# Designed miniproteins, single chains, continued (2): the designs that were tried, part 113

Each design is a single chain, and the fold is of that chain. pLDDT is the mean over its residues in the fold that is shown.

## One batch from the design tools (miniprotein)

Design m7922
Fold by ESMFold2-Fast:
Structure m7922 (fold): chain A 90 residues (1-90)
Amino acid sequence: SKAKRYYLEGLAALSQGDKQKAVDYFSQSAREAVKAGDYKLAGSSLYHAFLAMGKHQEGIDTYNRIMELIKKGDDKGAKDVATDGLNSIS
């Protein structure tokens, strides 16, 4: 998927020390994941974007909220949390 390709490019950017490029790729991954209804990938991408920005606690909290909403079958809630996370990065 397009979301997964951006996620892997974000990981590659991190391995090269390019945190800004990593944030851009992880943000693009999360956006495409939300469009595809892949909220688990959206959560993982947002987690890595927040970590690359030095916002460790926000990354953990956002990921855990998305995963809990997925577990409850609350797709609308998971989408809303992922969208709020994207707005915090973008």
Scores: mean pLDDT 90

Design m7923
Fold by ESMFold2-Fast:
Structure m7923 (fold): chain A 71 residues (1-71)
Amino acid sequence: SHAAGEGLERELTRLVLEGRISPEQASRAARAAIPALSAGDREAAVKALQEAGLSPEEAERAVDAAFAAQA
């Protein structure tokens, strides 16, 4: 959903501003995770973010933010 995408984008923007990931990496991560988030598949979303280069902790936090924004 759009709300989950907004929550994800906010967390990815924070990671870019903190110097943890690049803007290109954030864009790639968002595109990889959106299908799983839209399906409500938390495990697939975390895996997609890790494959895009986020750490396990960063991926979990980003998915938490996406689901919190959707609630």
Scores: mean pLDDT 79

Design m7924
Fold by ESMFold2-Fast:
Structure m7924 (fold): chain A 115 residues (1-115)
Amino acid sequence: MQPEVEFPEVDIAALSRPPTPEQVARARALFRDYLEKLKEAGIITDEEYQRLLAAFDAGWDAFAAVLEELARKRTPEQQKALLYIGLAVQAEMRGLDELAEEYRKKADEIIEKIK
């Protein structure tokens, strides 16, 4: 909001590179699929589902903040699942398909054990 207060813009310049519309669409679909799985497993509520999806649409800083806040209210296993979901979504946004797949497998393994 203040143009003269750039914060660490130099430090985040590469990370702030906008993803393609296709990358955003794939990442959003992946995230939504995981939110449905978490809701089915009883890990998140309908309210938390809507909040996480809104945060994703608001951008990475909002998404990371909400994800971390909700993770702090969960068991260590649930926190780890949320972390891997966040990492998979970020990798998908950057077109890092192999890394996204690794994080997806880790998230799925943990979610299956939490049921």
Scores: mean pLDDT 71

Design m7925
Fold by ESMFold2-Fast:
Structure m7925 (fold): chain A 56 residues (1-56)
Amino acid sequence: SEMERERERIRRSMREGAESALKKGNEHVKAAMEGLGKAAVFAAELIGRRREERRR
């Protein structure tokens, strides 16, 4: 019983650790991709604006 409770506590701790790690990993990748996407949009906007200014 006591051993079962200790194993259950360990399993729960491991699950929480794994879930937290996966969530943090996914959030990190999402943030990086989102940042790259915004940077690409800004770069494209700047290039488009510069080309439009040169044409005028």
Scores: mean pLDDT 75

Design m7926
Fold by ESMFold2-Fast:
Structure m7926 (fold): chain A 77 residues (1-77)
Amino acid sequence: MEESRREAEELIEDLLETEKTGKKKKRSYSSPEKLELTPEQQEQLPKVLEEAGLESLDPSVLQEVLEMQHEAVQAQL
């Protein structure tokens, strides 16, 4: 359980840094298997965002974060 939260937290932090410095790590990952997220991951993402102070994010942003997490977990690169 905590591992899933940690992964989501790391992805959120990595996304924030990537957006600030310029997005460069997504070129190699085009069209992985998205939208195949487990409800367990979906329910834990809001909690991770709340801990990071991003609890006011819109559901659309949460979906994007979930897709990023899914891609990272599947690719592991």
Scores: mean pLDDT 56

Design m7927
Fold by ESMFold2-Fast:
Structure m7927 (fold): chain A 64 residues (1-64)
Amino acid sequence: MAIDYYNLGLQFKAEGDQASGDEAIEAYEKAALAYQAALVLDPSNKDAADAAKDAGKKVKELTA
């Protein structure tokens, strides 16, 4: 079956939002990668673009 990368990203983001520390960082990194994959398949998906930026920002804030 086709993988819905945007929804996969939303799942990882939800895991990150409920986790803390290293687990949250890993979940947000996976979310960002899934959103980026969604953008490769559909470059016009603004929601995926915005979500990828937000997930990347969360990783940077948690690793600083």
Scores: mean pLDDT 80

Design m7928
Fold by ESMFold2-Fast:
Structure m7928 (fold): chain A 75 residues (1-75)
Amino acid sequence: NIVDELVKKYNLSRKVAEEIVRKAEKAKSEEDVIELMLSLKTQREKEAALEAYLKIHKEEHRRLELGQKYLEALL
């Protein structure tokens, strides 16, 4: 259960973790996940959103690549 993993790893409330997972499930592209990360307020929430997206879409190998794209989007 991805929600339980996010609660344990990022010390998020269950409500916040469920909301992040729901939004990550709706993300269809790397652009969508970058936009999701930009919309979140704390670094822990941003990292949890990326992890949820990667696990849901089976793209865990792309964690560093998408993290770098997020940093570029901040510029």
Scores: mean pLDDT 85

Design m7929
Fold by ESMFold2-Fast:
Structure m7929 (fold): chain A 86 residues (1-86)
Amino acid sequence: MVEEIIENLERATKLIVEALEKVDPAVAEQVRERTRGLIEKIREAAAAGLPEEQLREMLEKARELLKLVEENPELPVELVKESKAA
């Protein structure tokens, strides 16, 4: 389950980073770094005995994120444009 959460997050991040590289490579690198930190936190939480129910919820959210990015490849670019206002 933990590895499946990580795999979905890594795949979603790859798609987000590829989209952002066309607009802002610096933001793309920041997203990659933040995702690495999130993955480390998930592994730490699981090792500390995070309930299986919460791990399942995280897996569902990771799958939803991957699906959202696959169906809406422009979403990461739109979010960056809105946050920059330039």
Scores: mean pLDDT 74

Design m7930
Fold by ESMFold2-Fast:
Structure m7930 (fold): chain A 98 residues (1-98)
Amino acid sequence: SWAEEAAKDIKKLTGKEVDLSDLEELFKSLSEEDKKIIEELKKRGVSLVLALLSYEAARAILAGVVSEEEVIDKLSEKFGLSRETVRKLLRLAKELLK
């Protein structure tokens, strides 16, 4: 599942465990269009890249060097994801940095 692979990627990048049910709930909350985009990106080997970009973007926001809205706009444009989905992924990344 997306949640199982995302948990593995998060563990690899951050060393932190995340509740699988929280990740499943997050994925279920996304639009069907965004789910298809995420699955297609994963199929092309970019799920780790998306997680890494969200993690680095969250760090830059916390450091005050970029605005959250600027990051959301750029990632939304780059991946074709809705701004809501990008915001949810950034919130997850910010929690992992705490």
Scores: mean pLDDT 78

Design m7931
Fold by ESMFold2-Fast:
Structure m7931 (fold): chain A 93 residues (1-93)
Amino acid sequence: MDPREETIKLLAELLKYISNKDEKAIEELLKKEGNEMWLKLALKVLERAKKEGETDIEKIREILLEVAKENTDSVTEAFEEDLEEAAKIVEKE
């Protein structure tokens, strides 16, 4: 599988779990991927979505992008595009 397709799938699952406020699913997903930095970012996104009462996938995408930009220098145009595609996948399901 293309590494980009794997990233998009991971982001799609993450957006769904954040929308459902499923902290355990987020932890299991990111523990499997072995990325502690992304686990910390995802939990910050979850807390912000909980505080705002947000369930809309597009709004959660916006929160995730904002939190990522605040907490890492790794936000690229490719990441933004992958995140947009992930949100579209979740909305189609």
Scores: mean pLDDT 78

Design m7932
Fold by ESMFold2-Fast:
Structure m7932 (fold): chain A 70 residues (1-70)
Amino acid sequence: AMADEVARLQAEVRELAKRLGVGAIPPANLTNAADQPYDDATVASALRAQIRGLETVGEWEKARADAAKA
């Protein structure tokens, strides 16, 4: 179900934020610029993009830390 998919993706975002040690990652914006709620499919798409972004940030932060110690 789409609601189950959204819940799973939200849990993955929280777990990635915890693993990266970056503190509380704000959830994907669940409303548009007019403060209207998105549908579950749009929310799921945004959460997947946020997960990819967090993975990329984690890789960048690790590379930066490793370079700083060299």
Scores: mean pLDDT 63

Design m7933
Fold by ESMFold2-Fast:
Structure m7933 (fold): chain A 92 residues (1-92)
Amino acid sequence: AKKQLIGKILLAVDLLYNAIQAGKTDEATLREVAEQVKEIVESEEPVKLPDNPGVLMTTNDEKWVALIKASKTHPVIKETLEYIAEVYKEQT
């Protein structure tokens, strides 16, 4: 379901966003986070979703834009965002 995909992408985006906010932008740490992102997106387990889907969309938009900006200076982030963007486009 589209709602479950959005939930997984939000969780994945949160991991990348939190790494950037914590200043953990070294290649090794970002690659570890990228693997966790892939595991979440490819997981068959459902994720907990808030009651209002609009909250998911707003949170995803703000964090997604921030990560796209960060991708200009961090190749691992760019590669991870391109992966997430492909998954999102295929299912939306």
Scores: mean pLDDT 70

Design m7934
Fold by ESMFold2-Fast:
Structure m7934 (fold): chain A 95 residues (1-95)
Amino acid sequence: SPIDEAIAEFEAFVKELLSKIKDPAAASGLKRFAFLAVELLRQAKTPEEARRILEVAKRLAEELAKRLKQAKSVEEIANAVQETERELREAVERI
């Protein structure tokens, strides 16, 4: 389905980002964000909605990966993940 294709594309994108993250805590944070994004993609009602969610999720995942590489503590990692998850939920509500 178009939704399954969007999920597969997102998972491949996240795997590439994860390959560049050396810190296990940072990698765990990105995986947590990815899990939320996949759940939101599964809830898409149309292929067009799934594509818009995919575009936002990919952008936010890339931004989160950059923040996680710069994080100096587990608290900074947790805050970056929480803020990015909130941004994803807010963006999806506007779709």
Scores: mean pLDDT 90

Design m7935
Fold by ESMFold2-Fast:
Structure m7935 (fold): chain A 79 residues (1-79)
Amino acid sequence: PREEHERIRREVQRRTREVNKLNEVDPEKAKEELLKTGEEFYQKAQESQDPEIRDTLRHVAAHYFRLAGRPEKAEEALS
């Protein structure tokens, strides 16, 4: 549903802003937080019963895995 996709988008924007601030002072911790965020969204995808929401959450997880420098995890999330 549109409301759930909008909620996911806002959550992504919020977490991305937080990680960008962290990256300015601690780039290694920022990468760790990106990886953790990707794993959290992937877990939410696995718990979702809606195929469209599940797909959206998997793509969000893949995005964060790529930002964390883990393209192999991004590919796994989209498989």
Scores: mean pLDDT 84

Design m7936
Fold by ESMFold2-Fast:
Order: structure tokens, then C-alpha cells, then sequence
Structure m7936 (fold): chain A 68 residues (1-68)
């Protein structure tokens, strides 16, 4: 499913930053999300990493996005 695939892509980015725990938590959050929420979250992860955010900061931003 699209949300699972997008969640795996987002988690792989956090894992590439050396934070396996944040990557795992992000994947589990996005498994429960809609396809649209997962797509927006992946975009947020990409942009936040480019801006120099840490994996934990990125995870918190995604949690805030999904808490609506």
C-alpha cells in the first residue's frame, strides 16, 4: 500500500542519518497514517534533513503534523 511504501522511504532517510530508533518509530507512525499524510510526512522529512534538522527533530515534526 502507498502509505506503507512512503513510510519505509521516510524511515530509510532517518536510518541513513544513523538513528535506527527514530526510523522505526517513524515507520510505525506512518503505517497508521493515510496515503496523503504519509506523502506530506515524507516531503517534510526530505526538507527538514536538507535544512540540517536531526533525526529526532524530524520525528517530532512529523508527530506534530499527524496530531491534528
Amino acid sequence: SMNVELGEQAAAILKSMGDDEAARELRELLEKATDQQASVALSLVIISKAEGATAEEILERVKELLSK
Scores: mean pLDDT 86

Design m7937
Fold by ESMFold2-Fast:
Formats: structure tokens, sequence, C-alpha cells
Structure m7937 (fold): chain A 97 residues (1-97)
């Protein structure tokens, strides 16, 4: 799947679970959008490793969001999504150096 396809599916999964914790759902969605933006910049620059890391991050978030049963699951997904944003931004910054 493309970065755009994975991000779209992950956002849809988060929105479907919004009732569990609306704040956590919004935070996950914002982080997924940031992962997509970083991944697209990596594609434009030819940073294949950051692109693949972004795809793996989105795949894991999609799996976790689909398995989410309660507010704690969503908050954990939000925390992990934020960590992925930081990690991917760091990788891309290193590639630019």
Amino acid sequence: MSLEELAREAIAAARAREALDPEAAAEVIASIEQILEIGKEAEELGDEETVEAGKRALEELLERLRAARNAEDLREAAFLAGAYVTGLATRLSAFKS
C-alpha cells in the first residue's frame, strides 16, 4: 500500500473509534497526518529508508486502531503515533545533513 492509502485507512479507523476518546482520536489523526507529510517529503528527497519506516509506522497504527476496544487503547495509539512522528522527523533531518 502507498503512504496515502495507509494514512487514509488509519484516519478512518481512528474516526470510527472517536466515541471512545474524542481527544485521543484527534491526537492520533493529527500525528498520522504528520507521518504522511514526513513520508511524502522523504519520497521527494529519495530517502527510501524513511519512506519504509513511515509505511511500517502507519501499518502498526492501523492494526492498533482496528484492535482498539477502549479509551486506553486509543491513548496508547496516540502516544505511539507521536513517538513515530519524532523518530521519522529525526531520520529525515539526518538524511538532509
Scores: mean pLDDT 89

Design m7938
Fold by ESMFold2-Fast:
Structure m7938 (fold): chain A 102 residues (1-102)
Amino acid sequence: MEEVKELEEKYKNKKKAIQDKVDAGRQAASDRLAALREEFEKEYQNAFKKSPEEGEKVRKDGEARIAEAQAVADSALQAMTDGANAEIKKLEEEYKKKKEEF
């Protein structure tokens, strides 16, 4: 049945597109966190050259800011993953319904 194969391919393509969006979101969040860590490391090194006390302050502030950014990113990625899982489940139900029409 070519119609069933076309439905299966369409389902797989839509599922892949949803998964690709989640993967892209995870990569973007990872890249942003890495950039923040590099920026704060540079700020730490510059502050430490002025005094160890200023360096320690920048290190603690940087760690707190990175932890905050990571928590926000984790929350956003969880919401995106939950949304993607809901869309995939809806696609599975639509695919099963259409498959039974053949």
Scores: mean pLDDT 84

Design m7939
Fold by ESMFold2-Fast:
Structure m7939 (fold): chain A 78 residues (1-78)
Amino acid sequence: DKKEEERKKEEEKRKEEEEKRRQEAILRTARELMKNAPTPEQHFVYGVAMTLAKLGRLDEAIELLRATAGLTEEQIFS
């Protein structure tokens, strides 16, 4: 019982930390892309990606950044 409870707590904590890191990386990448966006449409899409990341919809935010900027997931998270 104690070993199973400890493992569950560690796994939940690691998942929360990973989500926070991914959210921060997405927000950072979207912010930089917004600064360099040549069109209002791209600027708007990057703003939507930031909003999705803040709502915890990280997969959708990543997909928008990949589709609009042609970035890989590695580039978003580096």
Scores: mean pLDDT 76

Design m7940
Fold by ESMFold2-Fast:
Structure m7940 (fold): chain A 116 residues (1-116)
Amino acid sequence: MIKIIKEEELVLEDPRTGTKLTVKAIQIEGATYEELKELVREAFERSRALAAQDGHLEIVVVGDYEEAKEAMRRLAELFRRGVTPEDLLEAVKPSKATREVIEEELARQDAAMAAS
């Protein structure tokens, strides 16, 4: 059974564009690696839908709490500097589960674009 031990949310706003970014850090106990991977994937798909509708981005970091919290701090700093979401993914050290889900989703999007 998946149990959420800790959850933190940080809402950021780019003062130049008014774009909002929501970052969540979640520590989960009792989840398998595959269950964590699926949770991150669902959050990524949700973030993509929100960005398309309202210009709002949501990034979820799952795994080790201290690693997730540090990733949130780095994302906040880079977002304030006007770094794109793509550059944010490269600049952070997310958990293995988060990184693999993001990389697989990007590869899927690239394949779909190449096929169309």
Scores: mean pLDDT 61

Design m7941
Fold by ESMFold2-Fast:
Structure m7941 (fold): chain A 91 residues (1-91)
Amino acid sequence: DEEVAKRLEEALEPIREELEKAIEEARAKAEKLDPDEARALIDKYAAEYKAEDASDPAAYYRALRALMEDLGLLTPVQAAALDTIIAILEE
């Protein structure tokens, strides 16, 4: 829904910098993993994402949250931000 997109923009405005930083840190950490570990994590989260309905916009953010948690990068602020986005998208 276009209304969901508008609510996402409003929710993201105060936490956008925190979320962008979290995503960058997750990417940097993933690049520093052993190739075998990185491949295993990518395969795991790719499988989880593909299991979701393709029309479910929250699937990407759920997979990202799980990846960040497994990498040990998920702070309380980042978790709250992702949980808020997921909640809005799941309405």
Scores: mean pLDDT 64

Design m7942
Fold by ESMFold2-Fast:
Structure m7942 (fold): chain A 75 residues (1-75)
Amino acid sequence: MSAEEFQRRLITETTPRFGSLFLKSQVLDVGVEMGLDPEEMQKIIDEVSVSDTWVNRSDLLKKLVERGLLTGEPI
């Protein structure tokens, strides 16, 4: 699954704050719906989280690509 497809789904299915912050719970739900492993998603979300509630889009996409869960260029 490409980083572009994942990003498009996140933007479509969620309401980002400041254009770049997503709720951790919504990111996990989208990842699982797209067929990503929930345990790996949770680990990555926790690694890149900026708070107990929010994760940054670019940090998340970069980490997902680095871990091989997504392909392509993080934006």
Scores: mean pLDDT 75

Design m7943
Fold by ESMFold2-Fast:
Structure m7943 (fold): chain A 85 residues (1-85)
Amino acid sequence: MKLKEEIKKLLREIFKKKLEEAVKAGVLSEEEAKKLEEEAEPAIETLAEIAAKAKLSKEEVLNLNSEETQEKARAPAEELEKKLK
């Protein structure tokens, strides 16, 4: 399933950029950012699975902050959260 791997790569890039921004803003140290990047791998895997189940396009994954994209992902996210309980 190539779509899930492409989404994972995209999510890693987005997360890494946000961590870099936090380091530049002085909110996070480089060591803290590296630790968060490692800890985020399970969350990135989960988000990629949700996005693949929601059939989100690459454009929609880039726009995860949009209400429309969040609405499409809501049902798959709730389903996955129920399985984790």
Scores: mean pLDDT 68

Design m7944
Fold by ESMFold2-Fast:
Structure m7944 (fold): chain A 59 residues (1-59)
Amino acid sequence: SEIEEKLKQIIGEVLGVPVEDIPDDPNTTLKELGFNGFTESLLKRRIEKELGIDLGDVV
């Protein structure tokens, strides 16, 4: 899906890792991907802007 492709790109940019190193499992938590409070905030804002979804308190 376009959403999954965009999400992996955003995660890669925020974490500074290759897209191919990012799990394609939507059940993987942000913490398991290596996010902290700061990078979670950046990821949330980018996802909301680029994918048009609201993550609310889901981190």
Scores: mean pLDDT 69

Design m7945
Fold by ESMFold2-Fast:
Structure m7945 (fold): chain A 74 residues (1-74)
Amino acid sequence: MEKTLEENKTVKLSEEGKKYLDEGIREGRRLAEEARAAGLSPERQSELYGQAVMKGVLKAREADGVDLNKQLGY
């Protein structure tokens, strides 16, 4: 099963924020696997993964305290 215990350890995200983080991780994995299939360097694979995950984390943090009204129905 997917890891639910991988809860950022020190980052306490709301359930909504966790959705954005999960999307970032999923997208990062897709980009990394696609880059690997395209024959890109491991360094580039890692950078693409990290960038996508970081974007997810930033989105999660922003949503955690801002624009809650717009995300009530997410």
Scores: mean pLDDT 67

Design m7946
Fold by ESMFold2-Fast:
Structure m7946 (fold): chain A 111 residues (1-111)
Amino acid sequence: SEDLKDAIYFLKGAYLNLKAAAESKDSKEMARLLRAASGLARAAAEFLKRFGPQASEVVKEAEEISRRAEDLASNVDSGLISVDEARKKAKELAGEADRALKRAQELLDKF
């Protein structure tokens, strides 16, 4: 499925940007990377929706990653969270994105 391949591409992009955010020491760069990850996860969710109801669980995971990455970026920009705490949360989100990516790859193998 082309929609699944596109979703996998965008989920991989979200994962890589979240991983980079977890390694960032600059709050402005971290917020930019987190917003990039949010947008990529949202794009992945839209392609998963086009694929159909078999992807509904991965859609929810991608939408949650998008929301949490945007919230984290906003908190970093406003200074409501420390860079060290934001890095820990970005690392957790990267792990969730990696799991969503693997589930999308399993769907591609079945359909």
Scores: mean pLDDT 91

Design m7947
Fold by ESMFold2-Fast:
Structure m7947 (fold): chain A 77 residues (1-77)
Amino acid sequence: SDLQQAQQLYQQAQQLAKQGDYKKAADKLDQAVTLLSRALGSDHPGVADMLAKLSDYYKKAGDDDKAAQYQQKAQQA
């Protein structure tokens, strides 16, 4: 299911973030957010939480533009 795939991608993203690979962590988390949004809807609190984390990962990766974009999305979810 989309929820199970999102959970697997989320776990991969957390592992990559622990290794300091925030660029790859952000990529995996972005995929997880897409699947979670399909399963639960873009306005679900769980989606907002993941979007906020994705913003943090992009910021730590040095992608300030994407960090700002996803922070805005988190506030609207």
Scores: mean pLDDT 85

Design m7948
Fold by ESMFold2-Fast:
Structure m7948 (fold): chain A 80 residues (1-80)
Amino acid sequence: MEYEKEQSVTFTPKQTGYPTVTVTNDYDVDKTYKVELLDADGNVLYSKTVTVAAGASETVTSPVELKAGATYTVNIYRKK
């Protein structure tokens, strides 16, 4: 894979809505990241690629509504 997994968070939202994920680049050069939103069964609901400037943060808002009480996972990958 050309991407390395940097972060993985499993969560259960308390409210139905559209989650926002913040991607932070702690490198001194621009990096490309892939954000994946997964359901409890590991199905990819949404995937977004973002380029984040050196030392900056970017936010990704899911277009997929997440349901209160259901379990989801967000994976963040960095492009090598």
Scores: mean pLDDT 83

Design m7949
Fold by ESMFold2-Fast:
Structure m7949 (fold): chain A 53 residues (1-53)
Amino acid sequence: MKKSIRIEAATPEEAETFALMLAAVLKSDPNAENVELKVLSPTVAEVSYELKE
């Protein structure tokens, strides 16, 4: 099942840092796969992932 988490920050650097940290945590989860990071605007990012079947 696909899930997504939206990150909103005050600065582009914070949005990138938070998105990368979240993606790293999700990639370390053995039940999460296809972790994707999308930059929607300079201060808004979305991290999507899929739970393993």
Scores: mean pLDDT 78

Design m7950
Fold by ESMFold2-Fast:
Structure m7950 (fold): chain A 72 residues (1-72)
Amino acid sequence: TDQEILDQVDALYAQTKAQLAAAKSDEEIDAIVKQANEQLKELAKKASMMVQFRIMAKSGEIFVLARQKKKE
């Protein structure tokens, strides 16, 4: 269901945010972002158009967090 996919997206976002907070190098940050985007892409294939839009928004938030982490 849409709710099951949204729950998986929220869990993935929480995990990715924690991994980014713990990252020690730009290479580690890039690897985390790549893995998260791969998982979001797989969820988007199973999702309705509305849920795909929400997934794209979360992908954007992950990108912003990664860029902020690299600037510190």
Scores: mean pLDDT 85

Design m7951
Fold by ESMFold2-Fast:
Structure m7951 (fold): chain A 108 residues (1-108)
Amino acid sequence: MTVREIAERAAEELRKLGYDVELVEVETVEEIKEKIEEAAKNSKALLIVQKNELSPEEKKEIREFKEKAVKENPNAIIFITGVSDPESEITREYLEMWQRLGEIGQAK
């Protein structure tokens, strides 16, 4: 299963739960930041598939930007592939995405 297929499945599950979901493939730090800000302001679920390898500094910048946006908008759900851990075969974002889907899918 590709990164894109995992993200598409996650988007489908979030949509079934009533979320307004945007799934995008992006190549630049600026595009990622723009999408994070837009999704956070609109309380959307956002799934970003990063196509280019990011430097450790760029990954840190995006992570900090995402954390700030989510802190200001706690109803926003934002997942970014390939940003959390450059040395891991399974990124923190994949784990968080599946964990969040589990939490959302639980009967409350």
Scores: mean pLDDT 67

Design m7952
Fold by ESMFold2-Fast:
Structure m7952 (fold): chain A 62 residues (1-62)
Amino acid sequence: SLEEVQEELNRKTKRLNELRDELSALLADPNTSQAELDEKRKELTKEQFEVQELQRKRDELE
């Protein structure tokens, strides 16, 4: 259980970092639309929330 939560947390944290890099790339591209930025920010926010929930679950198990 704790191991599974830690593995999921590691996977989600890696995805969160990838989303941050993708958002930075979009911000650097003058051809990026506001809609594309808004969608990427929404995806980042969702992933951030999921990471925080997994951190809480991990802490409750330890």
Scores: mean pLDDT 84

Design m7953
Fold by ESMFold2-Fast:
Structure m7953 (fold): chain A 95 residues (1-95)
Amino acid sequence: EEEAIRKEAEELRERTLELIERAREVAKQVDALGDSETAEEVLKGAENAEKTLEEAEKQSPEEMLRVARSVELAAEGLLDKGERAKREAEERLRA
């Protein structure tokens, strides 16, 4: 049963890291489109999120699960911010 909690924490951590990676990819695209400020903000947010997950690995599986859930929400926000900036930059290029 403790192994079940650990496995759930590991799976959530993996999904959260994938989300952080997607945010980084979008940030690189945003930077290439000329919005370096928003790209830098998203990249810094992604770095902070990844470090938070690394620190949570040193704690109990239950605490890691709790932290990973919080970081997942933060990473979703970063991805949404990057996607909006990308759309705005593309719109400026079309105009």
Scores: mean pLDDT 83

Design m7954
Fold by ESMFold2-Fast:
Structure m7954 (fold): chain A 86 residues (1-86)
Amino acid sequence: DLLFKEKSGTNEDKEKNIVLKGKVKYESEENFEAEFEVEKDGKTFKAKIISKDGELEVEFEATEETEIEKKLREEVEELKKLLEEK
């Protein structure tokens, strides 16, 4: 059965929705920019490292959600509230 082959044969199948991207702009040891982007299940996490004249700044962006995904999460949360509310 194909389902059993997927479970036992492909450890990569659990990671197939993960995309890694990196960009580095290097001028010198004191001046550089590095961007890392991780996409998993259509959600994106970004990390940006900037060095200017030896001053290091790190910026992180939370996972981005589409309006459809946000709506679905809100509906699931509302349903949970209705079921848990006595």
Scores: mean pLDDT 58

Design m7955
Fold by ESMFold2-Fast:
Structure m7955 (fold): chain A 99 residues (1-99)
Amino acid sequence: MASEEDVRRLVEELRRAADSALHAAVLSLGLSPEQVEALRRRAEEAIDRTGKDALVDPVAGIRRGGEELAAALREVGAEGAAQLMLTRAGEVADKAAAL
């Protein structure tokens, strides 16, 4: 079973992946400040939920978090960023499975 510290490190990796995907979406789509604020808020909420869920089930929690982040990116039309987010979340979930 993964330690709480191991889980926190994986959630932080997911957060960094989300920040990168969000930045790419903002640059590629020219999102308005209001769209950027809404997307950042949704990402923060998804990461906070993932942190709680991953303490119970690290693999399922991280995968669910990645799916929520990808869904938020798709809603603003950032399909490429959403796909990158899912790929990165899968990589982090694989690390969780190896713990």
Scores: mean pLDDT 84

